# Ledger of designs, part 48: designed miniproteins, single chains, continued (3)

Each design is a single chain, and the fold is of that chain. pLDDT is the mean over its residues in the fold that is shown.

## One batch from the design tools (miniprotein)

Design m9753
Fold by ESMFold2-Fast:
Structure m9753 (fold): chain A 85 residues (1-85)
Amino acid sequence: NALAWSNLGAVLQKLGRYDEAVEAYKKAIELEPNNASYWVDLGNVLSELGRYDEAAEAYEKAAELKPSSPVYGRLAEEARQKAAE
Protein backbone atom coordinates (compact mmCIF):
# COMPACT_ATOMS: atom_id res chain seq x y z
CA ASN A 1 0.00 0.00 0.00
CA ALA A 2 1.57 3.27 -1.22
CA LEU A 3 -0.15 5.27 1.54
CA ALA A 4 1.43 3.04 4.22
CA TRP A 5 4.91 3.68 2.74
CA SER A 6 4.20 7.44 2.66
CA ASN A 7 3.04 7.33 6.31
CA LEU A 8 6.20 5.42 7.27
CA GLY A 9 8.28 8.07 5.47
CA ALA A 10 6.55 10.83 7.46
CA VAL A 11 7.22 9.04 10.78
CA LEU A 12 10.88 8.44 9.87
CA GLN A 13 11.26 12.10 8.82
CA LYS A 14 9.80 13.24 12.18
CA LEU A 15 12.35 10.97 13.93
CA GLY A 16 15.20 12.57 11.94
CA ARG A 17 15.86 9.32 10.07
CA TYR A 18 16.01 11.11 6.72
CA ASP A 19 17.79 8.47 4.60
CA GLU A 20 15.21 5.84 5.62
CA ALA A 21 12.40 8.37 4.98
CA VAL A 22 13.75 8.86 1.42
CA GLU A 23 13.58 5.08 0.81
CA ALA A 24 10.03 4.86 2.20
CA TYR A 25 8.83 7.74 -0.03
CA LYS A 26 10.56 6.14 -3.04
CA LYS A 27 8.58 2.92 -2.36
CA ALA A 28 5.34 4.97 -2.28
CA ILE A 29 6.30 6.54 -5.66
CA GLU A 30 7.19 3.08 -7.08
CA LEU A 31 3.62 1.95 -6.28
CA GLU A 32 1.87 5.23 -7.31
CA PRO A 33 4.20 7.25 -9.61
CA ASN A 34 1.39 9.66 -10.61
CA ASN A 35 0.71 10.85 -7.05
CA ALA A 36 2.14 14.40 -6.96
CA SER A 37 1.98 14.53 -3.13
CA TYR A 38 4.49 11.66 -2.79
CA TRP A 39 6.93 13.48 -5.11
CA VAL A 40 6.56 16.64 -2.95
CA ASP A 41 7.20 14.59 0.23
CA LEU A 42 10.33 13.12 -1.37
CA GLY A 43 11.49 16.62 -2.40
CA ASN A 44 10.94 17.94 1.13
CA VAL A 45 13.06 15.24 2.80
CA LEU A 46 15.80 15.53 0.12
CA SER A 47 15.83 19.29 0.73
CA GLU A 48 16.26 18.65 4.49
CA LEU A 49 19.28 16.49 3.59
CA GLY A 50 20.74 19.31 1.43
CA ARG A 51 20.33 17.16 -1.70
CA TYR A 52 18.93 20.07 -3.68
CA ASP A 53 19.46 18.67 -7.21
CA GLU A 54 17.42 15.57 -6.33
CA ALA A 55 14.85 17.67 -4.44
CA ALA A 56 14.41 19.89 -7.53
CA GLU A 57 13.84 16.81 -9.73
CA ALA A 58 11.19 15.51 -7.31
CA TYR A 59 9.39 18.88 -7.16
CA GLU A 60 9.57 19.18 -10.98
CA LYS A 61 7.85 15.79 -11.25
CA ALA A 62 5.12 16.98 -8.85
CA ALA A 63 4.63 20.19 -10.89
CA GLU A 64 4.43 18.12 -14.12
CA LEU A 65 1.76 15.86 -12.56
CA LYS A 66 -0.24 18.78 -11.12
CA PRO A 67 0.47 21.90 -13.25
CA SER A 68 -2.54 23.70 -11.70
CA SER A 69 -0.61 23.94 -8.38
CA PRO A 70 1.75 26.98 -8.40
CA VAL A 71 3.30 25.80 -5.10
CA TYR A 72 5.04 22.80 -6.72
CA GLY A 73 6.60 24.97 -9.44
CA ARG A 74 7.87 27.44 -6.84
CA LEU A 75 9.38 24.63 -4.72
CA ALA A 76 11.18 23.30 -7.82
CA GLU A 77 12.63 26.74 -8.70
CA GLU A 78 13.76 27.33 -5.09
CA ALA A 79 15.50 23.93 -4.96
CA ARG A 80 17.14 24.56 -8.37
CA GLN A 81 18.47 27.90 -7.09
CA LYS A 82 19.97 26.25 -4.00
CA ALA A 83 21.47 23.43 -6.13
CA ALA A 84 23.24 26.02 -8.33
CA GLU A 85 25.07 27.44 -5.27
Scores: mean pLDDT 88

Design m9754
Fold by ESMFold2-Fast:
Structure m9754 (fold): chain A 89 residues (1-89)
Amino acid sequence: MEKIKEAEELFERALELAREGRLEEANELALESVKLLVEAGDYLRAMQYMLEASRALLEALRPSLSPEEAAEAEAALAAMEAALAALLA
């Protein structure tokens, strides 16, 4: 499906931008990718991409966060990742 391929390409670009520290641009592309997957009915992949993008964003922002903010974000993201993994098991 055309939308799924476009979503994959946008998401790969979003991860590249996140690694470069271009967090705003990375977030915009990641959200567009997730939107395309939702429109295509691929909700599971949309959820996987959202969690992966959230992890990449957390790692990029980690040096700018307080220890408390980083711990709270890590705990929330880890809980969401564990919940998704449990649904796939």
Scores: mean pLDDT 79

Design m9755
Fold by ESMFold2-Fast:
Structure m9755 (fold): chain A 61 residues (1-61)
Amino acid sequence: DAKEQAAKAAEELEKEVSKEIAELMKEGYQSSHEKGKELLEKAKKMLEEEKKKKEEEEKKE
């Protein structure tokens, strides 16, 4: 059951990122279809922005 495996992966990601991003990833994985691909792309974009923001903050001080 792919949805269980995907949910586990999303839960691990949630520990590293905000819950909202993790929820998007989880929904994307569970959909496992064209709609899921769009959700995953959105989540990846949010992750990239979060990472960039954190890097900027850490670089400053």
Scores: mean pLDDT 67

Design m9756
Fold by ESMFold2-Fast:
Structure m9756 (fold): chain A 62 residues (1-62)
Amino acid sequence: TTISAALVDGQLVLTKAEGDRAFSRTATTEEEKKLAEELLAKQAEQLAKDLPVIIELGLKYG
């Protein structure tokens, strides 16, 4: 099970993926909005951490 967050048309959207099923919904409660913001921050941090490696791999192996 994977939970991710995204901004879609200014709305915080949570997506839960389970096997071949994926469920997306807008964050409506304060708890859901906080979770979405925390997930977005973690996703941004992971992207920032991975971006130099992705660029370097693209240069060496692309």
Scores: mean pLDDT 71

Design m9757
Fold by ESMFold2-Fast:
Structure m9757 (fold): chain A 98 residues (1-98)
Amino acid sequence: TTTLPAQTYSGNLNAGERATLTLPTKAGKTATGTAVSTGSDAIEVALTHSGSKKRATGTGNSTVTLTANATKDTTLTAIASAKENANAGLTLTVTETA
């Protein structure tokens, strides 16, 4: 099992703004991504694995988990999107297994 260093964001988002965090994932491994968000219900969180096209979503204070694999090196991306002006926190972690 390999765990990558966490990526974090903390700040104010205006309506229509996004915070994006991205971590790499390796070909032939199963990646489990976890996006932890803090914020009001105005904050939507999406976690996407680009190689598999799998997606998971949450709102406000939430933990979103996605497990996926791909045949090529790819990325796992967490996006926090604001519908209204709001403070947002976002943490992305990825663990890879054989």
Scores: mean pLDDT 81

Design m9759
Fold by ESMFold2-Fast:
Structure m9759 (fold): chain A 78 residues (1-78)
Amino acid sequence: SMEKEREKLQLGMLEGVWRIAFAVAKRTKSSDEEIKKLANLVIKNYEEFLEKIKDPESKEEAKKAIKKIEEDTKKLLS
């Protein structure tokens, strides 16, 4: 459906934002505190979007994205 395509585009854009933010954090030697705040902000945006998503596949994709952010953050802090 057009709704599903729109939700996938929005998820793709948000994923792109996180990918850039993560790369910048690595390059700029951001503090652990700054990295945690950034990750929490992006996760919050995904959670707010998740409440608005209607397509089940898009909901699952958003949940996986949150999990990946948590995993990426743990690796960056270790």
Scores: mean pLDDT 81

Design m9760
Fold by ESMFold2-Fast:
Structure m9760 (fold): chain A 57 residues (1-57)
Amino acid sequence: LSEAEKVRRIAAVLAEDPDASDAEIARRAGVSEETVRAIRRALAQAGATAADVLAAL
């Protein structure tokens, strides 16, 4: 999967359930927990929401 596709899947799960754990997001998005953790860290540093990411893709 491309990095953009991984980000899109993670953002979609977060938009539906912002309180989901990294493990739940990883399972639902079909990516590793490490990938979820890295993407969430990047979003937090950028001050972006899941909706902002989906709008940018």
Scores: mean pLDDT 76

Design m9761
Fold by ESMFold2-Fast:
Structure m9761 (fold): chain A 101 residues (1-101)
Amino acid sequence: KPKPLTVEELKALRDRIPEMTREELLQAANYLIESLERFLEEHGKELDDSLRAALETVIDGLKFVKKRIEKGLISDEEAKRLLQALVDNAIRILEKFEEKK
């Protein structure tokens, strides 16, 4: 079972993305999807509508990138760029959620 997602873990993951192999990018996408879906299940009712919608959008984006990586339809550089942007959005959502506690 993956451990709870923290902002610090997301920042550390983001900083490693440029150096990741294709297999590591797939593992990172899977970890992020599972962890964010669990966060949404645990805290979705506590999120305001805008933060919940933003988190759902990030999860959908991660699933899209994962599918394209698996099918060889995206370059490693483009996958890294998209994953970094999605992680940055996840960090912003979690930081806003923490501020409201």
Scores: mean pLDDT 83

Design m9762
Fold by ESMFold2-Fast:
Structure m9762 (fold): chain A 111 residues (1-111)
Amino acid sequence: SELIELGEKYKEKAKEYEKLRKFEEAAKLYIKAGEYYEKAGDNKKAAEAYNNAGISYYLIGKYEEAIELYEKAIELDPNYAEAYGNLALVYEKMGKTEEAQKYADEANRLA
């Protein structure tokens, strides 16, 4: 699929920017990869790309953007334990203990 190939190219470029610690640029490239995977109907690859974009925003303290991307990953792949774990971690960083525990419990249930 041409759409999958485009998604893979954007994902590869995102990983290069991650290696350079350019997390804002990496996040935007992972979002592009996710958009191509969604257009291709590959919800699992799209969820992984959005989760990686969320991690990139988390690393630069953009917690609200990270949450939105992790929630999108879970919408596309409801059994994505890692995305629930990442939501728990970001809510813990924000001091939202009840939300953090809820998502940690869900991550453990799916693991």
Scores: mean pLDDT 92

Design m9763
Fold by ESMFold2-Fast:
Structure m9763 (fold): chain A 68 residues (1-68)
Amino acid sequence: SAEQAILERYLTTDPEVVGERARESGVVDPEHARLAHETMAELARMYLEGRPMSEMERLAREAEERLA
């Protein structure tokens, strides 16, 4: 499924590569891009492990506060 493919991409892509691509593009802060990717990878891992939505929402809020 498209969802499964997206989750696998987050789990298999190196966050350092995401940061490097952001730096080269000049459009996004590379540290913000890396942190966002790391957060999405962790959320993908939690989802695949069957963790409750409340735990995933907590992680997402904590990451949003860090990015602000």
Scores: mean pLDDT 74

Design m9764
Fold by ESMFold2-Fast:
Structure m9764 (fold): chain A 92 residues (1-92)
Amino acid sequence: DSAELAAKIEEVAGELLRKAEEAIQEAKKALEEGDYEKAIEKLEEAIKLLEEAKEAVEKSEKLSEEDKEKVLKGLEDQIELAKKLKEEAEKK
């Protein structure tokens, strides 16, 4: 709920999360355009970046254990969503 948690996340994994968000947005655009090969490529990129962000959060001493649990759950949910979108694109 606070800008403080967002600022800590930015310090720990901000660059990785920005790159993952860009890859997800490009994947969604590719899906809308019917470019399933590009969508798969961008979803794989997003999954890799989100997994790297998850590792950075797990290893960070700047986040409390409670904050880590919340952030890691959110990252896992995003990874699972990206994997499901990739599976759907692969069926085309």
Scores: mean pLDDT 84

Design m9765
Fold by ESMFold2-Fast:
Structure m9765 (fold): chain A 95 residues (1-95)
Amino acid sequence: AAEAERLLLAGRYEEAVRAAEEALKEDPNNYVAWYILGAALTRLGKYEEALEYYKKSLELSEGEETPGTLFVLGQALIGLGKTKEGYALMEKALK
């Protein structure tokens, strides 16, 4: 998890995806790894896959609404053309 997060923050998105996938092989309930997958895939333009992984992260965190999780989910929705839904989540994340 920590390595995948570091790679994401460094802008190394393909490596962040790989590191997060390895973390999920060890612990499929690691909601941080699902979040990192979603965030990295959003940066790579894979919005549909990103959205599914963000939803998985939120489900496993028992709906823990962190500003980061809601913000990146909103970005993925905007990338898919769901602009109203995406902005609503980003606004919720910032407030």
Scores: mean pLDDT 76

Design m9766
Fold by ESMFold2-Fast:
Structure m9766 (fold): chain A 60 residues (1-60)
Amino acid sequence: MDAERRRVADQLLRLAELGGASKEQLDAFRAAVAAGESPLQYVNDNPELKEAVEKGSAKQ
């Protein structure tokens, strides 16, 4: 459901921001999710964003 997809996207976005993802990477992720992309699949397909998410998760 869209609500669960949004929740996952918001969590990944927060972790990527904590991990030092650029504004351009965060904006591209927001746009992809808004266009109907799976948040988890988008992160897995974008190594730079995936590293930022992992780094952000480690900072918590």
Scores: mean pLDDT 81

Design m9767
Fold by ESMFold2-Fast:
Structure m9767 (fold): chain A 59 residues (1-59)
Amino acid sequence: AEEEAERLIKRLIAQGVPVEEAARRAAEEVSRRTGLRVEVRVSKKYGHPRVEIRVEPAP
């Protein structure tokens, strides 16, 4: 799940999707495919986006 989300985010960014949108789409897609709750957080440090992925069981 986490690896899948990371792979999707990288692919979307390479295709020109903004990092915030890529994170949102990856979280939604992987959650749907795996049945797990996938949350992606985007933060900025010194002008660079940092992506953090969290995976937990669906409620």
Scores: mean pLDDT 73

Design m9769
Fold by ESMFold2-Fast:
Structure m9769 (fold): chain A 97 residues (1-97)
Amino acid sequence: SKAELLREMAEELRERAEEALREAQERGDTSAVKAAQEAIEHAEKAIEAAEKGDVETALRHLQLAADYLARALMQLGRVDEAVEVGKRVAEVAREVK
């Protein structure tokens, strides 16, 4: 279930990063676009690692996805959501370690 928890969180972060990417593209914010793209790539790597049962690799990529998503959200002025992403990923990290 540790791998399943990481996969579910990574899928959620990917969806949120895809939404942030769309908003960043609409605003022409190249910094937010880059951060959102990096968040998507790391979320996808976290999903792949979790599906293989590689909990340590999945957690590392999940944390990177959260960091990049938070950067994108901060750039878009969505500060409360950036903080919440960090808190939720920290909670998941505590449960799987």
Scores: mean pLDDT 90

Design m9770
Fold by ESMFold2-Fast:
Structure m9770 (fold): chain A 87 residues (1-87)
Amino acid sequence: MKEERIAEALVNSTKVAGDKAVEGSLETARIAARHIAANVKSAGLLSPEAFEKVLAVADEMIERAAQRNPEKAAILRGEVDRAVAEL
């Protein structure tokens, strides 16, 4: 039960950060990308299920960014990939 609540909070935090990255400036995207990367790391340390859920949301936000601005998508992908590699 506690792990599910933490996983839900990480998913919701990643959605909020992702929306800011997609709709904001490039600087906002860099800040949001680091926040998403931190959420991916936290989820990976929590459980495989939390990791899959948070990573799926991050991937969705990267795809949305790619449709509007390839540079934002590259920033998000780079930070998320780095976080996954450090797990």
Scores: mean pLDDT 85

Design m9771
Fold by ESMFold2-Fast:
Structure m9771 (fold): chain A 65 residues (1-65)
Amino acid sequence: MDKVDPLIKQLSSKDDETRLKAAEELGKIGDPRAFAPLGKVASDDSEKSNEVKKAALKALSKLAP
């Protein structure tokens, strides 16, 4: 079962908690498929949750080469 694709979809959720959990889990998994979606969340001017942005940045640091 591939858990990465559902988590990437959850990054687009209307619920801040769902996006936060998705970003944290994607960082924990470390799958490079999550790099671009997490980068969008971290740099999205429309994302108002600092917690979600920080989680995305932490996840990106784990995926960095």
Scores: mean pLDDT 76

Design m9772
Fold by ESMFold2-Fast:
Structure m9772 (fold): chain A 72 residues (1-72)
Amino acid sequence: MENDADLQVELAQAHLERGDLRGAYEHLRKALELDPNNEKAYELLVQLREEAIRRGDEELAAEAAGLLAEAE
């Protein structure tokens, strides 16, 4: 039951480990569409935003912040 959201979270983590922030973001967005209360997806999304800010990717940082705000 609800395994698709967990799969998206695992894929997002793999993308983050490779430094593919955009790929990670797309999988986290899908995870939150499937399960808006997925705590692990939020944890990874916070990490993604921090790394995007650190790398100067203002567009991705803003998209991640917007997705986090929708989840409050």
Scores: mean pLDDT 80

Design m9773
Fold by ESMFold2-Fast:
Order: sequence, then C-alpha cells, then structure tokens
Structure m9773 (fold): chain A 57 residues (1-57)
Amino acid sequence: GAAAARKGIAEAERLLAQGDSGGAATAAGMAYKEARKSGDEELAKRALELLQEALNA
C-alpha cells in the first residue's frame, strides 16, 4: 500500500546516501510494486526514479 511505498522510498534514499546502491535498488523496487498496488502514480514515479539512480550508481 501507499504507507509501505513511502517507507520503501525513505529507506532507498537513506541507503543511496550511505553508498549502498544494492540495498537502495531492492528498497526502491519494493516501493514501486507497493505504489502500483495502491494506485499512487506519484509514489510509483518517485520509487522508479530511485531504482534507476541505484542501478546507475
């Protein structure tokens, strides 16, 4: 749901800031799935952006 997506986004941002790109990709990917399930397109977009940043880090 949306709460799980927001938690995953926050976790991904924290992990990226600490240099853990692998952990960030996992957290962002899970957040993206949760955002899609909740129908929150803005959360899905943010999670996808974080996933792309993590994969290119």
Scores: mean pLDDT 84

Design m9774
Fold by ESMFold2-Fast:
Structure m9774 (fold): chain A 87 residues (1-87)
Amino acid sequence: SEFEKKFELGKEYYEKGDYEKAIEAYEEALKLAESDEQRAKLYINLAKVYLKQKDYEKAKEYLRKAAETRALTYDEIEDLILEILNK
């Protein structure tokens, strides 16, 4: 799907350290997202990008948005927050 293409493109840019292009690709995927599961995945990956940029407030905002989708358990979100805080 077009969503999967944009999502994978965002991950590819993230792996290469091109965080600005990763954000752009994830934002385009977010416009195509049709489920809470898809939005949760995007919010988590956006949070990871903002963490790499040391924008902790945006990273926290996107983690909160992921939690609000209810597609993830609080335990899964806590694990991600702990991973972020340990870096």
Scores: mean pLDDT 80

Design m9775
Fold by ESMFold2-Fast:
Structure m9775 (fold): chain A 55 residues (1-55)
Amino acid sequence: MLSELEELVRQIVEAIEARDAAGAQRLVNEAFEKFPEVSAEELAERILEELRRRA
């Protein structure tokens, strides 16, 4: 289900906004572990889209 991935993307963006590089990296690793079917490019695109939505 994509709802957990969407929640992780939201948390990653919040960590980026808080300037918590270690927290953001941990959440990115967690996303790849839980969703191995999602490529790094797909995850990066979702993060960028959420950042653009908040700008």
Scores: mean pLDDT 79

Design m9776
Fold by ESMFold2-Fast:
Structure m9776 (fold): chain A 90 residues (1-90)
Amino acid sequence: SEAERAAEPHARRADEAAAEAKRTKSPELLRRAARHAAEAGRAAAEAGDEELARRILRVGEGAVRLLGELAGAPEVAEEEVERLRRVAEE
């Protein structure tokens, strides 16, 4: 779908930042991964697929929380999860 195509480059950037966050244990890279996940959700919503947007953001919440545990920064992860939830609310 157009929404899937619109979200894909942002989702890819989120995955790249997440992989580097796991390697470096950087809170900055964890925040970057969360920002790209939010961008993927917004892109899907902007393309007219609110259901895909909500699914992307929900999956992103879980991934960011897991990243926080792996990087030793669960408090930073919960802050970013809260931001993703706000994006899902509009």
Scores: mean pLDDT 83

Design m9777
Fold by ESMFold2-Fast:
Structure m9777 (fold): chain A 82 residues (1-82)
Amino acid sequence: MEEEARALLESDPEAVAEGEEYRREAERLAKEGDIEGLEKLIKEVSEKLKNSDRGIATVLIYTGTILYIIGLLIDLELEEKK
């Protein structure tokens, strides 16, 4: 199962690369305290997910990316609302 999941992820290296790029951009925005920027990234990745005609691997990559960005956004908002 794990090796098959990894093979599926490797079958869509473009989605993996896009996910990595979005995660790096989210980390940059979080360091800058850009809450609006993080919200816009969530919307962008969500649109990619909606328009995805690819299999489960692509859905998992985009979903994981969205959850990561949401986590950063929540942490940042909690820090701002001390």
Scores: mean pLDDT 73

Design m9778
Fold by ESMFold2-Fast:
Structure m9778 (fold): chain A 81 residues (1-81)
Amino acid sequence: MSSQSFDGGNIRVLSLFDTDKDGTVDDEIFDLVREFQRLNGLPDTGYLDNETQALLLKLADTDGDGKVTREELLAMLERLS
């Protein structure tokens, strides 16, 4: 239900923080996501919900290919803070 379960596959999960081809979000990334959410006025859940993923891809995705690295997220946070 709810017409917003469309995820676009697993690319957002694996590539969003795929700096080491790990495909997993550790607690450091959780804290970075939460800080990013706070700086952008989103709920600071620390999880990659649809709104958070879309905004991360918009702001940190410099190539526009739907891939965000941990370093890009850190650089974005440095600019916003």
Scores: mean pLDDT 62

Design m9779
Fold by ESMFold2-Fast:
Structure m9779 (fold): chain A 62 residues (1-62)
Amino acid sequence: TPEEQRLRQETMRRLTRLHDELEARLATASPEEQKRLEAEYAAEVDRIVEEHRRRLAELRRR
């Protein structure tokens, strides 16, 4: 549906911004900081994906 497509586009934009921010931060990070930043990124991706699944389910059930 158009609403599901908009949700997917919004989620993809959020993930793209998060990845771009990670890349920028990694450019000046030490190896230890890189490990921490990658772990934080993975956790935030999981949060966004879970929110997407919840919102998608809500759209399908109104």
Scores: mean pLDDT 85

Design m9780
Fold by ESMFold2-Fast:
Structure m9780 (fold): chain A 80 residues (1-80)
Amino acid sequence: MSDEEVIDEIRELEFKAQKLIEEMITEKLSEEEIKEKLEEVKKLQEKIIELMKEAKVSEESIKSAKEYFEEKIKETKEKV
């Protein structure tokens, strides 16, 4: 996979995760729907981390991304 293809895939996954987060915050969803969307967001975040590792992103940048993702999940849970 080319570096450009990896970056494009990461961006697609980030946009998809953000859409799911916004849906959970803005839509009146059931607890089951929120749980399913949170699991989907976590899977997307894991895929992003894997792609970052494949792109040889620094360990510090990967750690920062993981912390950012954990904070996003926490904020989403507080708003739903």
Scores: mean pLDDT 80

Design m9781
Fold by ESMFold2-Fast:
Structure m9781 (fold): chain A 87 residues (1-87)
Amino acid sequence: GLLEELRRVAEELLKSEDPLVRRAGELALEALDLLERGGSRLELEILLGLIRIILGVLKLIGASEEDIALLERAIELLEELIRERYG
């Protein structure tokens, strides 16, 4: 399911040597915890916004294509999960 996919992507982000990529993974795991315990839409949207900011920074500094793709996938999964719960 989408929750299991988000967990796998977050765990891959946490393996990165880039501290910003790891921070995105931490935020994705926090979002996953909120989704599992019934956190607010606002809290999830804030976490999504922070991950999007990190993606923007990584693109500007020329981070690896692999790390960028993993963040884009985490954003896609989190957007789909928020839509499924609230949309």
Scores: mean pLDDT 89

Design m9782
Fold by ESMFold2-Fast:
Structure m9782 (fold): chain A 78 residues (1-78)
Amino acid sequence: SSMREQLFQAIIEGVNKAVEYAEKGDKEKAEKAIEESSKKVKELALKIPGVTEKQAEEIAKRVKDGMQQEVDKTLAKK
């Protein structure tokens, strides 16, 4: 698989894990899953040729913000 495929897969897995904890009402584990996934996303983004440290941080931040939004929406339904 390409590095981009690995990055997208990591994002999907991170979202699913965080939302699963949020569906169970476990805010602390959901937030930890977001933190772990954001770090992994940054590491994977840095492995893509031409991606700078700053760009990887921006990608990770956007992914983190998106995961947080989905977690918050899920928790609000409880």
Scores: mean pLDDT 85

Design m9783
Fold by ESMFold2-Fast:
Structure m9783 (fold): chain A 72 residues (1-72)
Amino acid sequence: AAEQAARDEKLVALVKATNDFIEAADKGDIEAAQKARQETLDLARSLGASPEAIAQLNRVLDEEIAAAKAKL
């Protein structure tokens, strides 16, 4: 029960971190985007995401940061 509740809290945090990443990238805030990216990846790993899922997520986040940098 307690461990499941903690997992649910991490899932909510993952959604928030992903949203924070998108917002920061859209604003061109590269530092905030990189912090949100790291938080998103750490939360995904903590929730048991496979190495393959982490690699796919990392690729998507990399492409978004590259696009944000291109706007500067």
Scores: mean pLDDT 81

Design m9784
Fold by ESMFold2-Fast:
Structure m9784 (fold): chain A 60 residues (1-60)
Amino acid sequence: SMREEFLRLLREASEALAQGKFEEARRLIDDVIALAKEHGDEQMLRRAEALRRQLEQLTA
C-alpha cells in the first residue's frame, strides 16, 4: 500500500539521519513530503515535516 511505502521511506530517512547522511536524508524527506501532498495524506506529511525539523536542528 502507499502507506507502507511512506513508512519505509520515513524509516530510510531516519536511518540516514542516524548515520549522518544529511543530504540523503533531506532528499528522502522531500520526496515523502511531495508524495504526501499529492495524495492528501496529512498524517504522513506531519511525520515527514517532523523529520525535516529534526534534520534542520542537527545541521544548524
Scores: mean pLDDT 83

Design m9785
Fold by ESMFold2-Fast:
Structure m9785 (fold): chain A 65 residues (1-65)
Amino acid sequence: SLTVEIVEGLARMAASVYGVDAEIEGRGDTLIVTLKSVDENSEKFIALVEKAAKNAGVKLEVKVV
């Protein structure tokens, strides 16, 4: 959906700004974020993406590999 695509774009920009190595994919009503590590920057990044997704009504799934 357009709403998921907008949140995906914001998440990609935020990952770049925070220097977070993450795979970000939109699927249907869900944004899927896969983190390659967990640190202070990735935690701040996820908190920001979670707020954006909640505000937009987008479901967020977070994974760590």
Scores: mean pLDDT 84

Design m9786
Fold by ESMFold2-Fast:
Structure m9786 (fold): chain A 90 residues (1-90)
Amino acid sequence: MKEKAEENLRKGIEYLQKGDYDKAIKYFEEAVKLDPKNADAWTALGVAYFFKGELEKAIEAFKKALDIDPKNATARVLLKYAEEVLENAK
């Protein structure tokens, strides 16, 4: 199970780097389904949603990452940034 979760996380990152956010999201969703306590996978899912402009879904993913690892500085910084972007879009 963990190896398959890690494979999906790596594939998600590959598509994220290519700018294919829909495929990145699909692979990150599978990664968090296979390993729901992987804070890095939830953070990556949030990043993919953020770049797609799905700000509310990005915020939810970053909150999930922080529920798992409250010391994850990356997820905390990105959550704050996504919330600020969402407020400024109104």
Scores: mean pLDDT 85

Design m9787
Fold by ESMFold2-Fast:
Structure m9787 (fold): chain A 98 residues (1-98)
Amino acid sequence: SEEAIERAIEKLKELAKQVENPEVREKIEELIEIIKEMYEKVKAGTLSVEEFIGLVLDIIGLEIEIELLLPDEALAEEIIAAAREALRAIRELYNARL
């Protein structure tokens, strides 16, 4: 699960390099930072259910914005898939610590 989170973050970084629109690139960078924050809090045992839900909703909001602003649908789908894989792996790690 930790390796899957790290791979998803690196995938998002590589996908951001393919994005010419600086506004979309900035949103991908925000997405990466939220994922990193969630991962660090899961490792520290400090992630509450309420905080987890809030951060997931922030990620979903960024995914919608990226989809609306990025005309390359295949690239947008790949970015969203990488973010969802990170969330899945974080959820698995969080549940394993309960």
Scores: mean pLDDT 87

Design m9788
Fold by ESMFold2-Fast:
Structure m9788 (fold): chain A 70 residues (1-70)
Amino acid sequence: GEELIRRVQELAREAGKAYLEKDYEKAAELLEEAIKAAEELAEKVPELKEVAEKAAEEAREALKEVKEKL
């Protein structure tokens, strides 16, 4: 699970950076990858399910906001 945890954190950080730079296309792509990684983490690491599901939900909300700017 360590690689998946790192991937979720890296994707979320890069998505936030892209959003601040107003690169909404890149932010949307990174958020979609973060959602996928968080959902995979929730499935494969039950101990982190709650944290992973919350991360996926936050990323989905951010993705909705980003898509409104496209």
Scores: mean pLDDT 82

